# Designed miniproteins, single chains, continued (4): the designs that were tried, part 104

Each design is a single chain, and the fold is of that chain. pLDDT is the mean over its residues in the fold that is shown.

## One batch from the design tools (miniprotein)

Design m15601
Fold by ESMFold2-Fast:
Structure m15601 (fold): chain A 98 residues (1-98)
Amino acid sequence: MEAARERVRALAEGVIEAADRYLKTGSPEAKEIAEKAKRLAQEALDAIDNGDIPTASRLVAEAAELVAKAAQILGDEDTAKNYRAMAETARRIAELAE
């Protein structure tokens, strides 16, 4: 499952980048959600390093949904749509990695 591991790692890193961008916004609600998303993505990276791809994929799915929520609060509908799609992809990886 090396390809799945690399894909989930890339998704987790993407969530961290998006979360860091929203942490620089003036919205307290978006910042709080972005902090939670970043923490879950970091936990996903730890799960990858421990070989637990199903857990990592589920954590990435939750983190991506939080990024989508932060994007929606800020009126960034394109980013919200993209991260909802990313969450669905991560859930499918979790199901297939069982």
Scores: mean pLDDT 84

Design m15602
Fold by ESMFold2-Fast:
Structure m15602 (fold): chain A 85 residues (1-85)
Amino acid sequence: LKIENEMLALDYLNKAIEEAKKRGNDEQVELLKELTELVKRMQEYIKQGKLDEARKIGNLVWKAFQALKEGKLDEARKYIEEAKK
């Protein structure tokens, strides 16, 4: 994966956190911060050559982010917890 794409993903998450803060949605802010940490973990697996683990986390992060965009906080939390295993 290109480093620029990973940096753009983190920038997008940071902007989403700022937007959620402006709306006073503290729960969404917390979940977005956990997604940011999972993206960093995915980057660490890529650096170690553990591409299968990185892909697994990336898929769960994408699903969690889509759930957050739809306001499905419980669904997002399930994907985040699965990615932490």
Scores: mean pLDDT 76

Design m15603
Fold by ESMFold2-Fast:
Structure m15603 (fold): chain A 82 residues (1-82)
Amino acid sequence: VKEEIEKIINSIENPLAREVLRRAAEYALKGDFELAKKIVDESAAYLVKSGKLTKEQADELIKKGNEIIELAEKAKKAGLLP
């Protein structure tokens, strides 16, 4: 699951968006899906408001963040996460 998550993160070219996804992935892999979702949503909103991401880039960040969280949830159900 970690390798699949890394591929999703590496599909994003924007370095700030990648950093947000890496941080969200860390919490999702620890089983804190609520905090992971909050990091994605709040960071995307902040980066658009500050002019560092376009709305389209933020939408892609949210989409990829949700994919990472879903993979971590499936891994938890499969017994692959503590």
Scores: mean pLDDT 83

Design m15604
Fold by ESMFold2-Fast:
Structure m15604 (fold): chain A 73 residues (1-73)
Amino acid sequence: MEEEGKRLIEEGKRKIEEGKRLLEEGKKLVDEGVKSGDRELLLRGIGTVLRGIGLIVEGELLIRKGEELLKEA
């Protein structure tokens, strides 16, 4: 259980890091789209932000599951 809990926490941390990078990328694309009036770039930026949020949520859930397993050990 302890080793499995640690693996889930590590996986969750990686997903959160990936999600944070996508949030930064998406925010830049949104900023550029707004400044240039490029609707395609703006929509792509919004989609990238949403994917980033999804990864962060998945990562948080994995960390919680890992912490639960560590409490039971």
Scores: mean pLDDT 85

Design m15605
Fold by ESMFold2-Fast:
Structure m15605 (fold): chain A 104 residues (1-104)
Amino acid sequence: SALLEEILEAFKKALLGDKSVKPTSNLLVNMFIAAAKLIATGDKEVLQQMVELGKSTDDEFVIALGTLAQTVLEGKEVPVPESLSPELQEMVRELQKVILEKFP
């Protein structure tokens, strides 16, 4: 979907420190921008809180963010939950690769 492409591009830019990334009118896009900035800090306490939040929810976007935080903590690709839609699973796999390129 156009929304998932927008999330993917905004997350990549925010993760890599692109200061041109601005808040949008879309709450989900803004949530992923904020999450990417938190992930970019590499703060283990924040990352662990994101993982726990993802485990305690039925919200597929929050589960996705928890999976991305776990990728940073483990330093490798982690299994993407099958409870996520196929399109969201693909987005998470692509973002895991971007994360691992940033945190080698």
Scores: mean pLDDT 83

Design m15606
Fold by ESMFold2-Fast:
Structure m15606 (fold): chain A 100 residues (1-100)
Amino acid sequence: SIAEENQELLEYVRKRAEELRKRVEEYLAGASEELKPEIKKLAEQLKELLEQLLAVADELAAADPNDLERIEALKKEMKALWEQALETYNQIYDLYLRSQ
């Protein structure tokens, strides 16, 4: 059902957000002291994006499965937030690599 698909998507997003959070914590711990402030700033931005993404995913899971227009709008918003989160994560990773 659409409700089951939306719940599975929420669980998937929660798992991927946790994986990104753990990797960023590892990168921040392993980074040079000179680059830690910049990485920390981007990590805070990523945290905010992931919190927004999870809030939209929760709304999707709670949405009326017959409201297809709302479901599609929420999925579009999730995609945009996920793309922004990945871009921020890639910036963190690039800084981490430069810190080695």
Scores: mean pLDDT 88

Design m15607
Fold by ESMFold2-Fast:
Structure m15607 (fold): chain A 89 residues (1-89)
Amino acid sequence: DPDKKRREQGEVVALFVYLKEKGVKLTPEQLERLRNDPNISDFDIELALLFQEGRYDEALRLVAEKMGISVATLHRMLKSDEAYRELLK
């Protein structure tokens, strides 16, 4: 389903941008809460932990692997994802 795949890719990109801009800091209590949230996947938790540790290159690789694309392609998508951000307004 192309629409489902595009939406999932957009959600992953949006989460990456959000975590990078907000500078996520997770306490053990917040991490436990996220693990119990049905809207938050194990992937989202792993990504948040990498951002907290400042491991941005590993976070970019993880997102690119999840999307089945190269890191260079992900960077281009982040730049072109202005259309996706405008769609969310």
Scores: mean pLDDT 66

Design m15608
Fold by ESMFold2-Fast:
Structure m15608 (fold): chain A 70 residues (1-70)
Amino acid sequence: SPEREQAIRVTAALLLAAGAEFDLKNNIPISEEEKEILLEVLDEMLANPELLSPEEIARLERIRERLLAY
């Protein structure tokens, strides 16, 4: 649903901005839809690296790699 997708997208962006990490190795129950939305949000954030510290870029890149391997 568009409402659900928007809620996931906003929540993902806020959690990623707040420094959240995703432990995909230890069985986080993420659907394919949620994975795609998270990847889109990560790609949007990484497209504006001037808004991020080097440490934030490294963290987001690590999360992206984990999601792609999930």
Scores: mean pLDDT 73

Design m15609
Fold by ESMFold2-Fast:
Structure m15609 (fold): chain A 88 residues (1-88)
Amino acid sequence: MEEKVLFDAVDKEKALEQLKRDAENAGIPEEVIKELMEKFEKYWEEAQNDKDPKKRREIYAEFLKDYLKTLLKHKNDPIYEEVLKLFE
């Protein structure tokens, strides 16, 4: 059974564009944005190749956790720290 997740609702390219925009708006350095985009593509491909909804959810959670850790380092916002705890 197909579960709707954020990445299943949008085109991969549009998701990458949104990620880049959000990271640029957060003041993340260009080199770090490039690394995050490459990681997103790997997690996207891995999730799309897995038919198990639970495993796909775990893959998305790992990516989101890495993304939020990067935002926390550069913005030090309590909201990102609280969200990270939800994925522990």
Scores: mean pLDDT 66

Design m15610
Fold by ESMFold2-Fast:
Structure m15610 (fold): chain A 69 residues (1-69)
Amino acid sequence: SIEEVTKTLNEKLDELSSTLSPEDQKELRELFERVKKHLLKLYEEGRLSPEQALEAGLRHLDDLTHLLK
């Protein structure tokens, strides 16, 4: 379900955030909130399945974490 996807993404965000500085944690959370909102919109429009939202969310989370300085 999309609720389970959201829970999994939030748990992964918390794990990855704990490895970053406080400043980078804040930036990661703000950027990923925008990503989640976009993915939820695509899901609501029927353009994305829950499974696709999970895969895309995890990929974006990893990319954002590695891009932060």
Scores: mean pLDDT 84

Design m15611
Fold by ESMFold2-Fast:
Structure m15611 (fold): chain A 66 residues (1-66)
Amino acid sequence: GEVQALYDEAVALIRAGDVDRAFELAKKLIDLGAYDEAEKVAVYAALEGHEDLARKIGEYIKEKKK
């Protein structure tokens, strides 16, 4: 489905170092209400050394949930 495809692409973009595009896909996941998948993207970003991306995803989730 769309959520799985967005998640898989976001992970691939993180692996490729394309953090800007990964963040755009994470925002799409969050806008769809796929918070669990977006949080997994943030965790993966942090594990790969992209702590700034992980923080931005977390902040966007927090904004959308409030």
Scores: mean pLDDT 89

Design m15612
Fold by ESMFold2-Fast:
Structure m15612 (fold): chain A 86 residues (1-86)
Amino acid sequence: SDLKEFEEIIEKIKASTDYRERRKLMLEAREIIKKITETLDKETREKILSLFDQMEFALDSAGNAKQKANFDKKADELLKELKKAS
């Protein structure tokens, strides 16, 4: 399912230390989240896409020791909301 593919890609991003690989996986995650959110009501879609944007911003923020912890937290919040919506 799209949800399982999304979760797998997020876990790969969390495990990767390569910025280029993380960025490529993030583009793949964006395509999957678009498909998932197209089947949801407007309010749920906007909430999930907002959480995805927060997660993506955490990945793209200037590299420091807090970047990974913040990304992991935002990814976990997003996955929790997606599982509730499914």
Scores: mean pLDDT 80

Design m15613
Fold by ESMFold2-Fast:
Structure m15613 (fold): chain A 79 residues (1-79)
Amino acid sequence: PVPPVLHVFDVDGDGTITRAEVERVLQALGGRMSVAQLRELAAVTDLTDADIAAADVDGDGYLDAEELLRLVTARLAAQ
């Protein structure tokens, strides 16, 4: 099963998370997601602080499509 955080990005509901799906979600949010926004989402999901820190590779406080896809991939590997 897809972890709760991943269903936000699985807009097609096919159980597969793609870069295009992540980009679609980000476009709805203004093209990127801040670490603060992701932490608020984590309050109702199973994301850990370590998952979020690992995804923010640039340390700029924002996650682009590639960084979010990396987070999603790491979360899938943990399941």
Scores: mean pLDDT 61

Design m15614
Fold by ESMFold2-Fast:
Structure m15614 (fold): chain A 107 residues (1-107)
Amino acid sequence: MELIKRFIELLKKLREALEKNDHEEAVKVMKEIAELLKELGKKYPELKEKFEKDAKRLEEMIKNNSPMEELALEAVFLAQWLIENLDIPEELKKEILEIAIEIRKLI
């Protein structure tokens, strides 16, 4: 659950970056999410290829200077996928969902 708690903290930082229109901070957070995906692939070997592909896509979006709104939308889709596909405690799922909804409202 440490990886999921780190993901929640990164989503909160992304929300704050969006509220402040801080593109540099949003990019830093998305780089940390890409690294977290690689760590999730090590913890869930059966999902390793998916997480490595998702991390590579985020890294390519960052390299290609994707708009902050597109980066945030990728984080929202990832949050929804994790809630639906990983065995996460209901309280943490609810927290992820609430932050993802708030991020959606900012973009």
Scores: mean pLDDT 88

Design m15615
Fold by ESMFold2-Fast:
Structure m15615 (fold): chain A 89 residues (1-89)
Amino acid sequence: SLEETADEIVALLRRGRVAEALRRVKEFLAAGGDEAELRRLLVERLRESDPALARALAEAPDDVPITDVILRYDVDRGVRLLEEAVAKV
């Protein structure tokens, strides 16, 4: 179901399994799943555990794929961690 798919994606993201989460989103969409409804549920589910990602998904234009928002967020987080590590040296 849509809710089970959203819960699985959130669980994968919480475990840091970003590639598996992206694959699950793509599988849902390839099966004819509604991307707008999935995005809405992901925003609701992530608000408490990852409010920054929830905001990124909520504020992204409707025509930007969920996978692009998640991947960009993960890349941006990685860049911030690298910048912080360099600043400490």
Scores: mean pLDDT 81

Design m15616
Fold by ESMFold2-Fast:
Parts: C-alpha cells; structure tokens; sequence
Structure m15616 (fold): chain A 79 residues (1-79)
C-alpha cells in the first residue's frame, strides 16, 4: 500500500541508519516490500560504507528482487 510506504518513509527520517535498515528488514519479512523500499530510499542519504555489512544481511533476508536491486544500488553508491 502506497500510504503505508509514505508513513514508513516519514518514520525513517527519525531513525538512525542502523534502525532504518532493521525496519526495512522487518517490513520485508512481512511482505511489505513497497514500505521496505520507501524506508531504504528515505534512509539512503545517511547510509555510509560502514552500513554495507547490515545492507548485505538485509539483501540475504529479503525475497523481493526490487528491494535487492535497491540495496545493490545503495551499496555501490557508498563503497
């Protein structure tokens, strides 16, 4: 649901990089892939190369190819 994604993105503004990645993992686990992507997109400006291990873990734990592609894009941008 796009409304759920918008709410998730707004919540991500208040989260640390680590908290945002963990929130995206939980949303992905629930099958809320649009919300997981919205959280990652909102958190992307505060992510650094030190977050790569946690992003790689999220990629292993998600089933959605679009979420995986977004994670790969973020990792390449912060490397």
Amino acid sequence: DENDAEIAAKLAEELSAREAILAAEELSKQGKYSSAKAVLEAAAPKLTKEDIPLLEELKKNTKDEEVKALIDKIIEEVK
Scores: mean pLDDT 81

Design m15617
Fold by ESMFold2-Fast:
Structure m15617 (fold): chain A 65 residues (1-65)
Amino acid sequence: SELEEALEKLKSKDLNIRLEAMLKLYELSPEHKEEVLEALREFLKTEKNKELREFARELIKLIEE
């Protein structure tokens, strides 16, 4: 599934692939809100890149209603 692919790509060693995965998760969030929010929150626990962390926080806020 697209969700499973995006979740796997979020673990990539390549920063650009992780960024693309975050964008794809956002696109999937209307149909998979709780799974996407859980994935982005877990991502924040392990991600060391400051810009990706800031972007993940922004996406979480946009998805939360």
Scores: mean pLDDT 87

Design m15618
Fold by ESMFold2-Fast:
Structure m15618 (fold): chain A 80 residues (1-80)
Amino acid sequence: MSVEELADKAAEAIKAGDIEKGTKYATEAAREASKLKDPKESLRKLAEIYQKLAEAFEEAGDKDKAKQYKEEAKKLEEKL
């Protein structure tokens, strides 16, 4: 399963209110992203994961978590 598929599954689970399942898929997506040979590609994929999580938490009504993940994604993008 690709990093993108895992990130999408994490976002869907969070939007459905299944935070535990969403966190598990997000952790798997981050793990797969970290296995990429190019460090810049790895950071880019991680930023995409956190951005999707921020959007999912915003839709779920958890604005505090949405802000946390958006800030984390921004920090990763600034390293690129």
Scores: mean pLDDT 81

Design m15619
Fold by ESMFold2-Fast:
Structure m15619 (fold): chain A 71 residues (1-71)
Amino acid sequence: SMKLEQEIEAAVYEIAGAVHRVVASRSEDPAEKAEHLRLAADYYEKAAELSPDPKESEILRKEAEELRAEA
């Protein structure tokens, strides 16, 4: 099912975003922190596009906006 494949892909992007957010939070180098925040935001936006749940998509897009503001 294409829908199930998209749900799995969305979950993978959300995990990737979370990993980069954690790396950013632990980075002492401002440039490295900013790069990982941008990557996290990009992945959350991709997850939002593929998520079948409108509420989840809204939360992910909001998280991406906040991460970009911190970068």
Scores: mean pLDDT 87

Design m15620
Fold by ESMFold2-Fast:
Structure m15620 (fold): chain A 73 residues (1-73)
Amino acid sequence: SSSKAEELKKIDDEADAQLKQAHAALQAQVAALKAQGVPDKEIAKQFTVSSLQQIGDIQQAKLDKKQQVKKKS
């Protein structure tokens, strides 16, 4: 239904906004370290676990919210 489509779109838009914000923050930090001459391998070690966890949490929350909307029918 259109009501469900609107709820799902709101969930997608919210998740997309959060991912965009997280990626922008990560890119700014990586750019700053590269400007200081930090090697890519050291940058990867510093940010890989934290960035993957944050992105994963946003994606999981999106999926959970979408499943709630689908079950509501």
Scores: mean pLDDT 78

Design m15621
Fold by ESMFold2-Fast:
Structure m15621 (fold): chain A 79 residues (1-79)
Amino acid sequence: GIEAIVEALRRAAELAREQGDEETAEILEKAAEEVSKLKDLEKAIRVAEQALKQVTMLAPPEVAQAVGAIVSPALRAAE
């Protein structure tokens, strides 16, 4: 559900920060805060998917891949 998406986004943000990518971490943390305020699962998935697309465009490939590996399974489980 929404809680699992929030946890995945926060975990991915921590990983991005550990890799020195503060911009990606900020994108993911902002998405986690937005998702945590939602009660609609479909909107929560959409917000998280937008964050992943932004990460894929802006982050180094290795960071984008690692973030995707954390967040994508949570989104699929929530569908």
Scores: mean pLDDT 84

Design m15622
Fold by ESMFold2-Fast:
Structure m15622 (fold): chain A 91 residues (1-91)
Amino acid sequence: MGEDVKELLEKPEQLLKESIEQVKKEGKIDPEKALKIIEETIEYYKKLLDEVKELQPVLGLPDVLIDHLEELVKKAEEEFGKLRKEIEAKV
């Protein structure tokens, strides 16, 4: 349980940071691919949040995990929303 909770909290944050950097790099080389990465990454975090919410009562996951993932989804939408506008302006 402890390791699973830590992975669910730390790994999504790391993946979000990596995805932001990838989108910034791809947006300079292939803006259409960068836009797809943005969509896929946002969908990934939304699906992850939904899956964790469904598993919460079965696995006894703490509310802090749900709250943290909701904050990550919001952060992803805000950060990628800005990047999408910048990339779309170049296409």
Scores: mean pLDDT 74

Design m15623
Fold by ESMFold2-Fast:
Structure m15623 (fold): chain A 73 residues (1-73)
Amino acid sequence: MEEIDREINLALAELMLAVEKIALDHGKVPPLEEVERRVQRALDLAEKYGTPEEVADFRRMAEEILRRARELA
């Protein structure tokens, strides 16, 4: 069950980041604070359930999303 929980939570973290990226790709400009908070929640899940390598990949995706969000702010 721990492995299933890991897979589900990592998939959820990936989906959370993908949603933020898709929103930015479609010109949705939410408040930067809200984007930062949601991205951090995804990173918290990745850190809790992921390997160091997986967490590094999530951090790279998060930084790209946050950079784009800041550029639109």
Scores: mean pLDDT 81

Design m15624
Fold by ESMFold2-Fast:
Structure m15624 (fold): chain A 60 residues (1-60)
Amino acid sequence: SAAALRAAHARLLRLLLTHSSKLSPEELQEFQGVVDAAERGEASLAELEAAIRRLERLTA
């Protein structure tokens, strides 16, 4: 599961780099909070996957 966590974290970062201009400051802060939690080992795989799905919906 560590590999899955790293892959999801990398995916979220790539999506943020690609789509940050489409997000509000509040949305950016929300996603940055998830990234920061992941870097501290406080985010689950489910939370990262939920954040990815939310970001994809907001940028579709």
Scores: mean pLDDT 85

Design m15625
Fold by ESMFold2-Fast:
Structure m15625 (fold): chain A 82 residues (1-82)
Amino acid sequence: ATLTGQQALELVSSAISSSAITEDTATAAAEAVSALLKESNPTLSQTQINDAATALKSALLSKKGTITKDEAAEAVSSAVSS
């Protein structure tokens, strides 16, 4: 299964509650997205879920508080696409 941009945006919005992006916040967001992906998309493999979480964490850390939710959602969506 693939994740739509809208679904990824909803997951990211749920995971990110702060505009200040630190390594701790990025890690927490990645863990939250991983849990939500397992619940909402049970057809995704553990590898796809891990790749999505890693992509989100990397995107959040690269921008350090300047990343938009749309940019973060794009990173997650791209990582879970087959």
Scores: mean pLDDT 68

Design m15626
Fold by ESMFold2-Fast:
Parts: sequence; structure tokens; C-alpha cells
Structure m15626 (fold): chain A 88 residues (1-88)
Amino acid sequence: SADEERLRRLIEELERRIEELRKLIAEHSDDAAFVREAELVIEGLEWVREQIEEAIRNRASPRELSRLEATALAEMSEADYLLSLAEK
């Protein structure tokens, strides 16, 4: 379905941000505040990825899928903010 295909693309986008943040943690290991914030954001990204994977397996309702999409977008926004700080 279009919803499942969209959610699978979100999983790929979540995984990409997790990988990029893990790389930044390694590069900025001396910045304890940044590492802590990045680890919390990774935890949120991993949690929502797992929720989406479970929802696809369990054929969750369109309402639940929409809620998870909104949550994923919010978590990705937080990740994108941290990634933008590393580019400056």
C-alpha cells in the first residue's frame, strides 16, 4: 500500500540519521553535552523506527500509521537540527 511504502521510506530516513549522528558522536567525543543530546535523539529515532516496523507487521490502523508518521517527522526534525550544528 502507499502508506506502507511511505513508512518504509521513513524507516530508511530514520536509519540514515541514526548513522550520521553516531558518526558525529565519534567525531565530537570530547563534547559531553553534544554526545548526551545526540544519544537521546538517537534513542528517539530508534524507538519510532521500531514502532513503525511493528505497526507494519501488525497491520495497524490508518490513524495509528498517521500518528507514527507525525512522530517520525518530529524526531527527524530534532536530528536535522543537531546535524545542522555540526555543519557550522
Scores: mean pLDDT 85

Design m15627
Fold by ESMFold2-Fast:
Structure m15627 (fold): chain A 57 residues (1-57)
Amino acid sequence: SLKEKYLQAIRDNIKVHNERFGPEKPESFASPSPEGLTPEQIEAIREAIEELKKELE
């Protein structure tokens, strides 16, 4: 559930950035696909969650 919460936050941030800069600049803000994530990508997300959790703490 914690992972899912941070994944949603990442999606929301991407949406906000795309709205400001437009979808023509996805190269600056790359987002992983919500479907078909590999175990390697999941591990990367887990590390991001740890960083976010430490920042919020």
Scores: mean pLDDT 58

Design m15628
Fold by ESMFold2-Fast:
Structure m15628 (fold): chain A 59 residues (1-59)
Amino acid sequence: SKTEKRVAKEIQRLILEKGPVVEISQRELAERVKLSQSTVSKALKKLEEEGRIVRKRIE
């Protein structure tokens, strides 16, 4: 969906600018793209399964 594409583009931009490992919380990403956390979660899951990102919890 286009909302998932929006989240994907934002993450892809961050990866392109900062490299393949980007430290950003799901909540912060949702705020940046003006979407709900659930929508962001779905997009992140898709990107992770495609090998575009690695999700990591901040301690």
Scores: mean pLDDT 71

Design m15629
Fold by ESMFold2-Fast:
Structure m15629 (fold): chain A 90 residues (1-90)
Amino acid sequence: SMEANEVIEEIRKLIEEAKAKASADEQEELDSLEEQIEQFIRELESMTPEEKEVALEILKIQLDKFKEAYPQFKDTLDKVLELVEKLVKK
């Protein structure tokens, strides 16, 4: 959907801002995380409400683990999660 594409573009901008302050290794990890989030968003339209809730819970756990490893990205990842949650509730 157009809304899903807009959320993906906003997430890409947030991740690019984080990469500007990141080491090369951290940039690779952020790229991998971005790919996982984009795939999740693309799959949302085919999910039932129950599947969306389960998938969102899994994403939250993955983002929490990433924030534990890279606390410098907490604010960026919190914003990313907020955008994904708004999309799931639609």
Scores: mean pLDDT 84

Design m15630
Fold by ESMFold2-Fast:
Structure m15630 (fold): chain A 104 residues (1-104)
Amino acid sequence: IDVEKAKAEYEANPDDLEAQLRYAEALIQSGKFKEALKVLKEMAEKYPDSEEVLRLYATLAVQAALFGDKEIAKEALDLARKIASKITPSPEVRTLIAQAEALL
């Protein structure tokens, strides 16, 4: 995914959940973990029980842990666990959380 394109869509539609999700995912894929965490925290304030936000927190935790950013990985995993305590996570999300826990 193109970070510049996702950023332009996010800036044009800052209240669009879909645009925010695409931008956060693009940041994760590009290794911009601190920026991804910031975007996801803003989304979690607006959408506190979103499974899509939970999935991206879990994905961020796995990717940050794999690339050695343990600080961001631990924070993302803690935030993922907080959302997961309020909803029933999908099997995919449960697997991502378990992978992040195994890497930390």
Scores: mean pLDDT 83

Design m15631
Fold by ESMFold2-Fast:
Structure m15631 (fold): chain A 96 residues (1-96)
Amino acid sequence: DETAKISTEAYNLALQEGVSAALDRAIEALRAGDVETAKAYASSAAQVALLTSEDREKALQISDLVSRAIRAANDGDLESAIRYLEEARRLARELE
């Protein structure tokens, strides 16, 4: 089960290197057309932000942007998905 393995790797990356690092990987995956990998990294980044951030409001904004990105990617709108993840990454860097 490659998807479950990628999700575990994404979660560990976000915990060890930061939420922004996981979002960087998600953006690169979308640019490569790998939607499933991108969704795994983006979802894991949002989960780690919610679990580890003292700024609850900013963590929720990251989570909302990630949800919008996943929806856009599922609809085939990769440009909007990348834009939402870039905004989420900017907020994640403010948490670091």
Scores: mean pLDDT 85

Design m15632
Fold by ESMFold2-Fast:
Structure m15632 (fold): chain A 70 residues (1-70)
Amino acid sequence: SAFDTVAAYVAETARLAREEGLSSLEAQRRALERLGLTKDQVVAAANELGRERGVSSSAAGALAAHAAGA
């Protein structure tokens, strides 16, 4: 689902930053590689989640991050 895609990306990005000591940008890039996702796929999932919840894609991303504990 769109939520699962965004939540997985946010969780993996946070994990890589904490466990591997990566910068935010490097953690984001590596999370995409490890999950087999493109930036466009994450953006599309965030937009879809925003539509489902009636909020902006940025707000949807923040909601998914909060729910994922990241």
Scores: mean pLDDT 75

Design m15633
Fold by ESMFold2-Fast:
Structure m15633 (fold): chain A 76 residues (1-76)
Amino acid sequence: MTPEERAEFMRKRLLELGIPEDLAEEIARLVAAGDKDPKKTAELNLEAAKAKAETDEELRKYLEENKAAIEEALAE
């Protein structure tokens, strides 16, 4: 997958799971800017999402339950 394809896949996945569009776009943008190490990109995305999840209980639960799916999507 190209970074753009990976970002679009992540965005659609997050929207299907009920994540707000603005947040899904931000996470997908970080994926699109991804380096040669998808796992490192996934860790940075999770760190950024967790910072937003401090006041968003639904996002916090999403990150805990779907961490493996996010890592799989970014690890090829």
Scores: mean pLDDT 60

Design m15634
Fold by ESMFold2-Fast:
Structure m15634 (fold): chain A 63 residues (1-63)
Amino acid sequence: MEWEGEVLDLVLAALPADTDFSSPTAPDVLEAALQRLVDEGKISQEQRDQIVADFRAALARDA
């Protein structure tokens, strides 16, 4: 995933500490956390969409 350091830190802080990225709910949890960051003005909608796309692409590669 090609995230800027500050954006990655914000995303990780917004996620539950026990987030299982292999879980079928992981994309929904990530999308919800990223939407909260957009709503708070901490990241742009474009950054959210890119992070979601990168995450879903990584999951499709590993599936």
Scores: mean pLDDT 69

Design m15635
Fold by ESMFold2-Fast:
Structure m15635 (fold): chain A 56 residues (1-56)
Amino acid sequence: MMTTDNHNIITNNHVNNATTDMNNHIGDPNDVITNVGNNVTTDTYDVGNIVDFIND
């Protein structure tokens, strides 16, 4: 909430790298896109807010 801008930019760069690594390890785009997408959204936007979307 208070550090959205800084966290959003930095985390977005990290997720791009992690997505590539996970895709190579799993080889299943469904698992990577679904799991990484949920993770990046929670970390990139707002943990407290997005957690409700994922857990809900």
Scores: mean pLDDT 45

